# Designed miniproteins, single chains, part 42

Each design is a single chain, and the fold is of that chain. pLDDT is the mean over its residues in the fold that is shown.

## One batch from the design tools (miniprotein)

Design m1437
Fold by ESMFold2-Fast:
Structure m1437 (fold): chain A 68 residues (1-68)
Amino acid sequence: DREEFDKIVDEYFEAVEQARELASQQTPENIAKAQEYRDKALEKLSQLTSFSKEERELFGKRVSENVL
């Protein structure tokens, strides 16, 4: 479902953002938490591979737009 796809995409970007924010604070606790969020983002990526070609292309476009 497109709605489920959009939720997983949003969860992926939220996890990436949280990992980035935590990593910037450079404490051992925050580094460990950042790694947990990176692992969560990878799990979301795996879930996204089960969706349609059109949905995967849309996700790829969003990734490209968010690359710094």
Scores: mean pLDDT 77

Design m1438
Fold by ESMFold2-Fast:
Structure m1438 (fold): chain A 69 residues (1-69)
Amino acid sequence: SEELLRKAEEYLALAEKYKESDPEKAKEYAVQAALLAHELIEKGEHERALEIQQRAGAILKALQPAEAP
């Protein structure tokens, strides 16, 4: 799905852009990129979708906050 691939790449780029200035926004974009990448994998578009999912996952791990109780 060309539209899903484009959206996943757009969300990944936004997550990369905001990861230092707005971690919460970057986290939201990374989650959206990962979800769209998952849909692409289900549709058989494995190579690029796996790259997007891997990069989005790395951003999400870097943005893991420690919440105060």
Scores: mean pLDDT 77

Design m1439
Fold by ESMFold2-Fast:
Structure m1439 (fold): chain A 75 residues (1-75)
Amino acid sequence: PPQPSTPEEILASARAQLRDFGELARRHPELQPLYDEMRGLLRQMEASTDPAEQVELFRRMVRLGQEASERLAAA
């Protein structure tokens, strides 16, 4: 998958992911725990000064989004 080029791009992408997921969780309350986990990952990214850690945290956020999509497709 494409890697974000800068820390600012990683953070901007993470914030957009959280915003979009918040709308999804609002429509599907069963996804609220995944949204809460995603918020925690974003806070860790904002606190991190290590670009490699920020990329790994962003990948975890993407996996949570994929898991939510799979759960909705299976339901």
Scores: mean pLDDT 80

Design m1440
Fold by ESMFold2-Fast:
Structure m1440 (fold): chain A 70 residues (1-70)
Amino acid sequence: SISDEALEILEDAKKKLSEEEQKVMDETIEKVKKLKEESERNNWSEEETMKRLKELFDETQKKLEEIQNK
């Protein structure tokens, strides 16, 4: 599933990050897992799941950029 692919990408990306960035990534991974549970429970389309994943990744990217610019 698209959520499983997203989790794999996040876990791989985490290996290259600082401890502070890894915490942000761990929070994102937990949110993706919850989103996957919601998508399965509510039978969301791939399009709906993808839209919510993009919103979550945008928030994560902003947090990572704040850490990297310090």
Scores: mean pLDDT 80

Design m1441
Fold by ESMFold2-Fast:
Structure m1441 (fold): chain A 100 residues (1-100)
Amino acid sequence: MKEERERAIMVGSELGVLAIQGAVLATVSDQLPELKEVGEKAREVTEIASKKSTEVDKATKGTPEEMKEMAKKGEEVGKEVEKKLKEIKEEMDKVLEEKK
């Protein structure tokens, strides 16, 4: 139980960090009209990460099996979110380079 809970807390926290990264990208994108689509994608990714972080945190009050399953799902979502954040950053860089 203790190890399963610690893993779930860690996964939830990592998803929270990814949500913060997405929120920062969205805030920066709001400063320039040409980054509107980039900002919208960053907000979507932030919402996905925040929602899953909350679900993982709720699972820490359940059974060890629920914590293990939700931590695994959280890790899978975290991997997808990290990939999408990288793609969003690359798109932002390309848009800004075209304006030089």
Scores: mean pLDDT 83

Design m1442
Fold by ESMFold2-Fast:
Structure m1442 (fold): chain A 70 residues (1-70)
Amino acid sequence: SETAEVIAEAREYIERHPNADVAAVLPYVRVLNASRSREEAEIAFALLKLTLDASGPGDKTPLLEELAKA
């Protein structure tokens, strides 16, 4: 599944890049939020939370907007 590949890539990226840039992770979260699957939405929420917690004091508005959609 293309979605499973996106999840694996996003998870690997976050594990290799603590304090990941919001702009780098946002496309993965958007793909997962576009899914109608509850399971994929929960994964998107978890990735979004990890990115929010890992990100520095930069602008988090795009992540908060995606969180509101989940």
Scores: mean pLDDT 65

Design m1443
Fold by ESMFold2-Fast:
Structure m1443 (fold): chain A 74 residues (1-74)
Amino acid sequence: SELKKVEEEFKKQQEEIDKLVEEGKLEEAKKKLIEFHKEAAENWVSVVLKYEGFSEKEQEEAKKLLKEILEKAL
C-alpha cells in the first residue's frame, strides 16, 4: 500500500538523520530534515487531493501554492 511505502521511507530518512546527529554532523542533519519535511508536505497534499477526487491539474496548482507558502515561511 502507499501508506506502507511512505512509512518505510519515513523510517529510512529518520535513521539517516539520527546517524548524522550521532556523528555530530548537525548542519547536514538539519538540511536533510528540512528537505524531508518539504517533500512529505507535498506528498501529503497530493494524497489528500487524490482522495477527494481533484484533477492532476488542480493537484499541481495546489502543490505550487504549497511550495510558495513553505518558501515564504522559511
Scores: mean pLDDT 74

Design m1444
Fold by ESMFold2-Fast:
Structure m1444 (fold): chain A 66 residues (1-66)
Amino acid sequence: SDEEELDRRMEELNREMAELEAQNTPEAIKRMMDLGVEALRDAVIRVYAKKEGISLSEAIEDFKKS
C-alpha cells in the first residue's frame, strides 16, 4: 500500500540519517539537510492525503497540479 511504502521510505531515511550523524562531517551534514527536506515533503503529502481522504498517489497528483 502507499502508506506502507511511505513508512518504508521514512525508515530508510531515519537509518541513513543516523549513519550520517555518526560520520559528523560537513558532507554528511549537507546530505542530512537534503534528506530532511525530502522527509518534510513526504510528511506534508501524508497529512494532506489523510485530510482529503484520498490515496497518497492521488495526493501526489494534486500537489503536481498546484
Scores: mean pLDDT 73

Design m1445
Fold by ESMFold2-Fast:
Structure m1445 (fold): chain A 73 residues (1-73)
Amino acid sequence: AEEAGRLVDKGVELLREGKVLEALRLFDQAISLDPRVAAEKLEEYARIAKEEGDTFSANVLEQQAARARRAAA
């Protein structure tokens, strides 16, 4: 759980740096470790990105959050 959360945090950092493929690899690892925690964190970051007007990051994070939610079901 804690490790999955840290992987999402690092992935978002990489995404904001434009390192999209590296970010996606970390999101994949987070979802594999704890899909529920990954989904909750990805949804929160997607909301923050929308509030900041970062439509690119918001779109990526929403897609990854939906994927994590499906894995958690």
Scores: mean pLDDT 87

Design m1446
Fold by ESMFold2-Fast:
Structure m1446 (fold): chain A 61 residues (1-61)
Amino acid sequence: HMITDEEIAEAFAAMLVGLGDYLESQGKTELAKEVYEQALRLAKEAGLPEDFIKWLEEKKK
C-alpha cells in the first residue's frame, strides 16, 4: 500500500488540530484559531472530504 499525498495531508491536518486543541487548553485561543485555519487551508488544498472540512470550520469558531 502506497501512502498518498491525501493521506499525508490528512495526517498533518490532524496534527495541527491536536496542536490547536492544546493551545486552547492553555488559554491561547487566538493562536489556536490560527492553527485551525492552517489545518483548514491544508485540508482544502489537498481536496480532503467535505465532512472533514466542515468539522474543521466548526472547530475554528
Scores: mean pLDDT 77

Design m1447
Fold by ESMFold2-Fast:
Order: sequence, then C-alpha cells, then structure tokens
Structure m1447 (fold): chain A 89 residues (1-89)
Amino acid sequence: SSEEKKKREELQKEVSRYTATVLRAIGLEEDIRLYKKNKKKVPKKLLKEMRKYLKILRKWIKQGKVSPQVEKTVKEMEKLLKEVEEEQK
C-alpha cells in the first residue's frame, strides 16, 4: 500500500541520516587527529562542526538509538575534542 511505502521510505531516510552522521563524525575525528599528528592548529570551524555532530550523537545515545560501538566511538571523539580545546587555549 502507499502507506506501507511511506513508512519504508521514512525508515530508510532515518537509517541513512544515522549512517551519514556517524560517518561524518568519524571523518571529522580523522581530520582532527591528522592536524594533531602534524602539530598544526585545528581550525575553529572544524572544532565547531565536531561539537555540532557530537551533540546530535549524544542526543541519539540518550534516546537509546545507537549501538554500543558507536557510543564508545562518541566517547573517544568527545575526549579528543576536549583535549584539543584545552591544548589550543
């Protein structure tokens, strides 16, 4: 039915948003770690974007919407962000 099709499309959009958000956060983590490895100052824009994605992921963790592996990854990302922000004071 058209209602079942709409339900399937909404679920696919939700899964796609989840996957895209997690992958984007991983990419931001990799970029930040590359700046650190090269002893370069991490751009403020990159840190702001990382904070934005971590807020979204923390909300989803609170809602029980993420796997334990993603939750562990988010905690590691939060630790990295805090470390970089302290070093760049």
Scores: mean pLDDT 84

Design m1448
Fold by ESMFold2-Fast:
Structure m1448 (fold): chain A 60 residues (1-60)
Amino acid sequence: SRAALAERLRAGLRARGYLFSDEALDAAIEEVLATTPDVLSDAEFDAAVRRVAALAEERE
């Protein structure tokens, strides 16, 4: 589900030491999810985490 993937992306960012506001993070996750398939490989998940981090940084 998209909600489960959003929570996994949020957890993945925290596990990697990224610290963003909830507002910036929520907006970045929604943008990444708009172009991301429901099922991701480990490599695709890592790429999605990096995209969320880049977008959240622009919003901070």
Scores: mean pLDDT 79

Design m1449
Fold by ESMFold2-Fast:
Structure m1449 (fold): chain A 70 residues (1-70)
Amino acid sequence: SEREELLKEAIKGMKLAAKQIIENKDDPVKRKKATEALKKFREAVSLALQGAPVDEVRKKIEEGKKLLEE
């Protein structure tokens, strides 16, 4: 289902963000952005599990992705 795919994407995003926090321990700007991205993906997972509209879940995933691209 669309919700299952979004949940998988959010979990994948959390793993990527966590990896970037570890890899950028000596870069406070990149670490802060990765930490904020992790929070966004975590919010997306929470929303998906609580049955929130898929558009709200997708928005949080998009916000997390943007933080990792910058």
Scores: mean pLDDT 86

Design m1450
Fold by ESMFold2-Fast:
Structure m1450 (fold): chain A 68 residues (1-68)
Amino acid sequence: DALEELRRALAALVEAGGLSEAEAERAIQFAKDGDGEATDRLIVRGLARGGPAEAAQRAGRAAKRLVG
């Protein structure tokens, strides 16, 4: 399930301090709405703030599968 994979990857970015919980919730909502660009911007933000590259990569792959 791409949505659950995205949730888990974003949770890892939150745990590492790269994203807030509110930012992760917005990323999930953008992905559910089919807004891949907005979702990717939040993932990149999490990575830029020192979040794990592996978590950002997993989130990006899950978002691409979910958005189509």
Scores: mean pLDDT 87

Design m1451
Fold by ESMFold2-Fast:
Structure m1451 (fold): chain A 93 residues (1-93)
Amino acid sequence: MTELEQVQYLDQLMLEYSEPLAEGNEKAKEELLKELDKLYETTPNETVRKLVEIAKLILEGVWNNEQEKLKPEIDKLREEIKERAEEIAEQLE
């Protein structure tokens, strides 16, 4: 998996699980955490690891009713994922 593919995969995970997480789906939380842990362990890329760490903090915040404290990190993560994917794609074109 390339860096671009890893960034796109993380974005897809966050989008796919956002709705079930908002609905309090415990199984979705567990599945997302497992996917994030797998990505963290397999990636040699520091940027991807940092994005996964932020995603895990967001996930903990939602479940602990601390979402307001982590909202800036949610916004930042989504922007960082998008910007990084666009930068890599631009270099390939």
Scores: mean pLDDT 70

Design m1452
Fold by ESMFold2-Fast:
Structure m1452 (fold): chain A 100 residues (1-100)
Amino acid sequence: SLLDELRELVDELISLIEDEELKEEVRRLTEQIIELIKQAEAGKISVEEFEKQVEELSRRLLGIIMRHLAAETDPAKAARILELVSRIGRLLREIVEKLR
């Protein structure tokens, strides 16, 4: 499922982060996004409200990851984190489109 793909990508992203507070922040934001997806699939929130909230949470998540990348000295880790963020963003857009 798309949710399983999202969890796998986020788990890999978390595995590349050494800061425990940052790991927990990423987990928390991801669980909020997953809960919103479940609510939208159940028809409990509008597609417009879902898009707005996912966009806000995704912006917060991206900001956190970009701050981490500014301190990342391993270019291979930095490249993989950017790839995972790009893949997560594409997957979230696919989920939004399927809810329309």
Scores: mean pLDDT 83

Design m1453
Fold by ESMFold2-Fast:
Structure m1453 (fold): chain A 75 residues (1-75)
Amino acid sequence: SEKIRKAIALAEEAITSEEDRKELEEMINHNIAQAEKVRPLTPDEIEFIRLNTAISVLAARKKREVVEEALRILG
């Protein structure tokens, strides 16, 4: 769990805009709420959802940056 918490902190620190941080927190809360409809989650499962969601957001942001730069080059 300590390693997961450190990984979460690193991923969340890379999300620098307030809007993106708010979106991340809303996505995390949504994913936790959906999973908890089936059964209560352990703290480690909650940490895993946080980590996976943060990585997914960062991957989506990187894809957007590449698309925006490519469109800029194309004119």
Scores: mean pLDDT 76

Design m1454
Fold by ESMFold2-Fast:
Structure m1454 (fold): chain A 69 residues (1-69)
Amino acid sequence: SDEELKKMLEAMRQMLEHAGVTKRAPEYEKLIEEFKSLSAVRAFADVLMEENPEKRAEIQEILAQLEAE
């Protein structure tokens, strides 16, 4: 739904902000709009956590909150 897509895009924006790679946000937003799935968000979150282990806790919390919906 439109509401679910907005929640996924917001979660991705927050995760990218914590990882310090906000300049790539349009690329991730386009992919999420294309796939419209939690699986895509999870895959991106996993990559961000591997590349930014210091931010893993924050990213994981955002993902967990999104998945609770």
Scores: mean pLDDT 73

Design m1455
Fold by ESMFold2-Fast:
Structure m1455 (fold): chain A 62 residues (1-62)
Amino acid sequence: MSGLETRLARALAEGAPVDEIRKLADELVEHYKKKNPGLAERLRRMVDDAIAGLEAQRAAEA
């Protein structure tokens, strides 16, 4: 895995702020966009869905 993938996984596991998760995800998407634009688009969608789910979960727990 790239260092970006490891950093993103750690941020998610440690409950980092949404802004930090989005920043790491943006860096990962940009990295893949140069090599595989289709994968980058899918990653962006998955990340957006995951962030929306995380925000909804945190709102329900608050």
Scores: mean pLDDT 74

Design m1456
Fold by ESMFold2-Fast:
Structure m1456 (fold): chain A 95 residues (1-95)
Amino acid sequence: EEEVERARNIARGAGYYGFLKAYEETGDKEKAIERAVELASRLAKLLGFEDLQPEFVELAKETAEYAYDNYESVKEQIKRGAAIAEGALKYAEKL
């Protein structure tokens, strides 16, 4: 329940992080979404949210699509979300 809400926030962060990383490298919306989904799936497993992987993937995809469609108006939000996901990745690496 609290874990679910934490998972959702991490999934959104993964969406922003994956989007930003791929978009800077390729400028391609499909690649950005694919990267976001890949990162969200990995984070779900690393953090013990394997049962929530479908929700992670869906939220990350929606977040990446939102980031692409609203890029100019949400650049700071994207950077902040990406930082949260990066923090989660560093935490998972120490588990």
Scores: mean pLDDT 77

Design m1457
Fold by ESMFold2-Fast:
Structure m1457 (fold): chain A 74 residues (1-74)
Amino acid sequence: SELKKLEEEYQRNLAGIDREMAALDQAYKEGKLPSEELYERARARIADTRARLEQLYKEKVSNIEKKKEELEKA
């Protein structure tokens, strides 16, 4: 299934982003980051990337559903 493959890819990408966020949060907790402002900016960038991945996933799902609907009407 195209939808299943897309969902599996999306979950793998999310896991990567979540690991990056966790690593950043841990680095901040351990005092390894030069400033709180850098931490906040980095968190915002990761959050933006996560939101963009979710939007792209939803768009790809919508496109597959439209293609399926068009093929079923043909």
Scores: mean pLDDT 84

Design m1458
Fold by ESMFold2-Fast:
Structure m1458 (fold): chain A 74 residues (1-74)
Amino acid sequence: ASEEIEKLLEEMKELIEEMKKNPEKLDEIFARFKEVAKRALELAYENNDEKSKQEVYKLAYEAVLTKEEILKKL
């Protein structure tokens, strides 16, 4: 993966953890996550980076599940 894609993947992981720590800001953090994920996916497609595409989809799925779990507990 390019260094830029690696940084975006790390940001996606950090945003998932931030959703868990700040559930009151869930919608704001999730909106940020979607923007970062879109950029990472676009770069992965441009670079034909299959491994990074799979990692973006995996993290996106994890973020959706995290959001749903937080909403069920509120």
Scores: mean pLDDT 85

Design m1459
Fold by ESMFold2-Fast:
Structure m1459 (fold): chain A 69 residues (1-69)
Amino acid sequence: DDKKALEELAARFERENLSEEEQVRYVAQWYEETYGLNAEDLIRAALEGDEEARRRVHAQFEAFQAALA
């Protein structure tokens, strides 16, 4: 259940007061585990400050958040 997985991630972000970088990492890991897509290169680029890679990961997270509504 994608909703349940995203709710768990949101609860973890709030509970652990995770930084934006940490949140991006967890979203990318969840995406890889859920859809079987290797996001290592995208995660690495986003963590290194690549604005486009960070935007892509963030947009994917926003799309999942919208699906919860």
Scores: mean pLDDT 64

Design m1460
Fold by ESMFold2-Fast:
Structure m1460 (fold): chain A 119 residues (1-119)
Amino acid sequence: HMTLEEKRALADRLIAFVRQVGDALISKLEELGMPEEEIAYVRELVDKTIEEVRKIADEGIAQGLPLEEIASRIREVVDKAFEELEKRLKHPEGKELVRWARETVDRAIDELLARAKAR
């Protein structure tokens, strides 16, 4: 079983990666020439999602939840956020970038779970 320190380190790494993917998505959407209003919406949703992911990780670790349960809750929040973005964006290339970001984060969560199972 993982220690609290190990769970926190993995959660912090995942949160940092979600921020990195979110920032990359915003940059790519700006390169597509999307309106500032749409970019602002994406930025706000990314910030809100990071905050919720941090809250889920902190509360789950404090409660002694298995990493698999914490990761499942994080995946649900992240998937919901990307689904909301995909519905909101009208630009076809923007929708493809959102799908790329979702798949990239989902793979990171799977990698985190694989590391948890190895311990």
Scores: mean pLDDT 82

Design m1461
Fold by ESMFold2-Fast:
Parts: structure tokens; C-alpha cells; sequence
Structure m1461 (fold): chain A 84 residues (1-84)
């Protein structure tokens, strides 16, 4: 269900924000916060009957495992170390 997939995506991003804060990845936290805000707007539009964009997001996210966010966090952490 598209709404369930959007809620799952928001939860995954919130978890990633908590991990990013622990790692001191402030720029990545801001990026993830912007993604959550975008998904919330898509959810609001879906609830109003504008389902097209939510269906596109659902198709993309349905096949994306939560482990991808953990890998992105690890990559961002390694990039930060290399910049120092």
C-alpha cells in the first residue's frame, strides 16, 4: 500500500537521522530532514486524492531495503574522514 510504504520510508529516514547525529554528520542530517519533508508533502497529496506522485515513490521505494540507508550513513562517515 502506498501510504504504508511512505510511512516506512519516513521511519527509515528518522532512524538514519538518529545515527547520523551520533556520527556528527550534520550536513547529512539536513539532507535526510529535507527528504522526510518531501515525503510528508507527498503523503498529504495522496490523502487529498493526488496519488500519481505517491505511486511513483512507492514503486521506487518498495524495492529499496532499509540496509541501503545504513550503507549511505557508512559512506558519508568515510567521506567525512577522508576530507579531514
Amino acid sequence: KPLEALDEAIRDLQRAIEKAKEMGLEDFVEFLQRQIEALKRIKERYEKGDTELAEKVYKGYKNTPPEVLDRLLEAAREERKRRE
Scores: mean pLDDT 68

Design m1462
Fold by ESMFold2-Fast:
Structure m1462 (fold): chain A 87 residues (1-87)
Amino acid sequence: MAKLSIKAGSAEALDKTIEVIKLVVPEAQLKKISDTEAIVEHPQLAEAFDNLGPYLEALGFTDVKVEVGKQLTAKYQGQEVTITLIE
């Protein structure tokens, strides 16, 4: 089962990142580890991962960088967010 590990510089950046993921994969299961760290699980996340960039930009993220099949980095309100694909 594909997992996304999310680490954010703020609680607001984490919550916004989760909102983006749920727009793409609404049924994804969320495990919140802290105010700035979460894991999201769904079989569709591996396929959806490479398409998260445009959705992040649409929801106000900047500096979106994609390492296909591995890692996404972006900023929300100046705070860094890292999304790592784990299989």
Scores: mean pLDDT 84

Design m1463
Fold by ESMFold2-Fast:
Structure m1463 (fold): chain A 77 residues (1-77)
Amino acid sequence: LSAQEIQELLAAGQEALQKARQSPELALFAAPIEAAIQALKADPNNADAWYTLSKYLKLAGKVELADKAFQRALQLK
């Protein structure tokens, strides 16, 4: 992934995080999303964090961005 694509994925993650924090039914997902974003800021080679971000981007309807995050997770194992 390019630096631009990483920033796009992190921005989409922040959007999903804000939506989760504003929704009582989605509040359960806020902590995993925040943890994934922070982990990726510290180590962009964290496969588990990319996988977590992929799951929540897909739930947010951002299928193409979710696929990019998932492919990155697979590359890192």
Scores: mean pLDDT 78

Design m1464
Fold by ESMFold2-Fast:
Structure m1464 (fold): chain A 80 residues (1-80)
Amino acid sequence: MAGRYDVRGLRFAPDGSVYTLEGEGELAADGVLTYSVRLSDGSTLSGTAQATPTETPGVYEAVFTAADGSRVRLGLTPAA
């Protein structure tokens, strides 16, 4: 469902480093997520990704590979 979501996730870097992600996002009716998150190293990541419904109602997931080969997995839960 379109709306505002809390975003949490992980970034798996090609060197084996893992970063936790926390932030917010807006999900459009077509499944496009616009996100803004902070990584555990203090850096920020923002952009768009395609979100997919999970088996849990109201919860979405976005999984993508960045240009550097890192894999990003974001979980979306409805914002309060």
Scores: mean pLDDT 79

Design m1465
Fold by ESMFold2-Fast:
Structure m1465 (fold): chain A 96 residues (1-96)
Amino acid sequence: PAVEEARARVRALGDTAINAAQATLEGSLKAIEEDVEEAKRLFETGEANVQALIDQIRAEAARHPEVQPLADAEIGRVQKALDEARKAVEEAINKK
């Protein structure tokens, strides 16, 4: 069943993107103590990787419009996690 498989892929991509956002946050925070410019580069790289996963979720919804509500929800969840990660990194840099 193509639609059920697409829903499973969208959920898996969302979970992967959340994990990538979390790893980006943790790596950037660790780097701030030694090199703020490296921390910024690590965050930019991680943000690009998360955005690529969001694009894959959008592609799944384009192929299977029935999963669009799930894709929108997962993109929203991922974008919120990425925005919170960016704010945490910016706050940590400002306090250094």
Scores: mean pLDDT 89

Design m1466
Fold by ESMFold2-Fast:
Structure m1466 (fold): chain A 93 residues (1-93)
Amino acid sequence: SAANAAKAAYLAGKDMVEHGRRGDPKGAQSAGTAAYAAGKRMYELGVGENAKKAFELGKQASDAGISGNVDEAARLGEQAYEAGKKAYEEAKK
């Protein structure tokens, strides 16, 4: 479940950025909520610092996307993706 939570957080973060780029604030907010929930689950399951980093960066990317700062949302979303990917690799070991 930790690996699945990490993967869900990464995918939700990516989806959040894409909704922001399309000018879909409702979709971006929904995806952001999913990313927050998945990030919390990763951290609670003991995935550690990469899970916490993915959660924090995903939250920042969501906030930037919803506010219309698309370039910042993309940058933070990519960082959240990489952190989530590392958390997923740690969780599946």
Scores: mean pLDDT 66

Design m1467
Fold by ESMFold2-Fast:
Structure m1467 (fold): chain A 76 residues (1-76)
Amino acid sequence: SLEDHARALQREYDERLVELSRRLEAGELSHEQFLEGYVELHEEMLRALPEDHPGRPDVRRTVENLRELLERARAE
């Protein structure tokens, strides 16, 4: 079903986020590399959402906020 598909995608994204966090904590990623991966993951989520999806503005705002954090990390 559509709900099953959406749940499976959310699970995949959650697992990828957990893996990024694990790699950061293990010292395999820098803070900047972690933020880059986090931005990329959320951009993939945004692209997967239909244009008229009610959650799209919230995901877009999250991407914008994460990009700002990444730019600040790069400036330091």
Scores: mean pLDDT 80

Design m1468
Fold by ESMFold2-Fast:
Structure m1468 (fold): chain A 67 residues (1-67)
Amino acid sequence: SVEELLEEIERLKRRAIEKGRVSDEEYERFLELAKQLEEKETNEEILKKLLELRKEIVRIRNAQLAA
């Protein structure tokens, strides 16, 4: 379900914040989950939540790669 996809992405974000990094495996998993959610969902509020989750995960990933 869309709720399960969001929950898994939120868990990925939480782990990324705790570790200060996103592994290649975690990042690929995030991309797969985000794609599945975007294909199933048209609700603007849920898509905005996904965008905020994406911003945070990408921020951590980019900071990791720049360091």
Scores: mean pLDDT 81

Design m1469
Fold by ESMFold2-Fast:
Order: sequence, then structure tokens, then C-alpha cells
Structure m1469 (fold): chain A 88 residues (1-88)
Amino acid sequence: SEEKLKEKYREEFRQALRDLEEAIKNHDDGKILVALNTLDYLLDKGYELTPEERERVKKLLQEAIKTSKNPFIQERAKELLAKLDELE
């Protein structure tokens, strides 16, 4: 059902946020990238962020850009930030 699918995406989203927070804290570029890719995938699947969730994601993306010195990860996080700004 649509309701069950939305709950599944919510659980995956919450897990991806936890994974991203942990990866940033641990300076794990590979895990940061995996979490960013998961978030991008969920947005492409039409997961609707609440305003609070949107601000939290934006904050974490900004932290990933500051924490990682890897240009590839910085660019990926910037692309996701731009995507969020296009989604009202």
C-alpha cells in the first residue's frame, strides 16, 4: 500500500540520517558518500521532507562539506543541497 511504502521510506530516511551523522563524526568519506547516495535515492522516489527534516538534512550536508576535504564528496553534498533548494 502507499501508506506502507511511505513508512518504509521514512525508516530508510531516518537510518540514512543516522549513518550520515556517524560517518561525519568518524571522518569516514566512504560512508558519507553512501549515506548521501541513499538520501538522493529517497528524494528521487518522492519522499516528502517535513520542513524540520529538510533543515536537518541541509545542516548535515553543510557539515559534510566542512568535515570532508575530499572534493568529490564536497561536490556531491553541494549537488544534493541544490536539489533540496529546488524541492519546495
Scores: mean pLDDT 84

Design m1470
Fold by ESMFold2-Fast:
Structure m1470 (fold): chain A 71 residues (1-71)
Amino acid sequence: SKMDVRVEALMEAQRLLEEARRVLSPEQVAEVERLLAEFVQKMRTMSEEEIKEALREFKARVEELIARAKA
């Protein structure tokens, strides 16, 4: 259901933020928090498919930041 997709997306996004906090600087964590806030706002008007796509984009952006921090 749409509710289940939103809950799963929020849990995954929160997990990614926690991973970011372990690796990234405070300034980079603030950027991830900003991206999460935008994602949460957008979810209010999105379909299930749009939520899944937006989560994939959010995950890719966070993973890119983490990869750059490890370089």
Scores: mean pLDDT 83

Design m1471
Fold by ESMFold2-Fast:
Structure m1471 (fold): chain A 58 residues (1-58)
Amino acid sequence: SLNDQLDNLSNDTNRRQDQVFQQGDANGWSRDQVRSQVQQVVDQNRVRRTQVVDDYQS
């Protein structure tokens, strides 16, 4: 269902954000680099959510 797909995207986004922080610490990224990566994850999730809704109705 659409709700299942959106829930899966939310769970995936949460995991990706956690992984970004872990990779940042491991690789010595700056705070700005970590913030940039987190913003990309959030932005990609928003786009994907819109696409899933559009695809579901098409």
Scores: mean pLDDT 81

Design m1472
Fold by ESMFold2-Fast:
Structure m1472 (fold): chain A 86 residues (1-86)
Amino acid sequence: SSEILKKAKEIAEKFLDEAVERLKAVFPGELTDEQRRVQAYTALTLVKATVIAMAKFLGVEVKEETSAEEESALLKKYVAKLEELR
């Protein structure tokens, strides 16, 4: 159901949050604006893939597309966390 997909998304977002914290420790001051944008896009793609894969693994029927606004919100969240490195 949608509840399972929502839970999968929450788990994926938590892994993203942990990845950003590790990034702060490993790459302090090394990221350019361009690198941050590339990493944000990559993270968004991985989150989407993880959510879809988990939903399918759990036998949940899921649409493979997400809304542009939903994607934008995830991207903004990730970029904002990366900007905390500056």
Scores: mean pLDDT 61

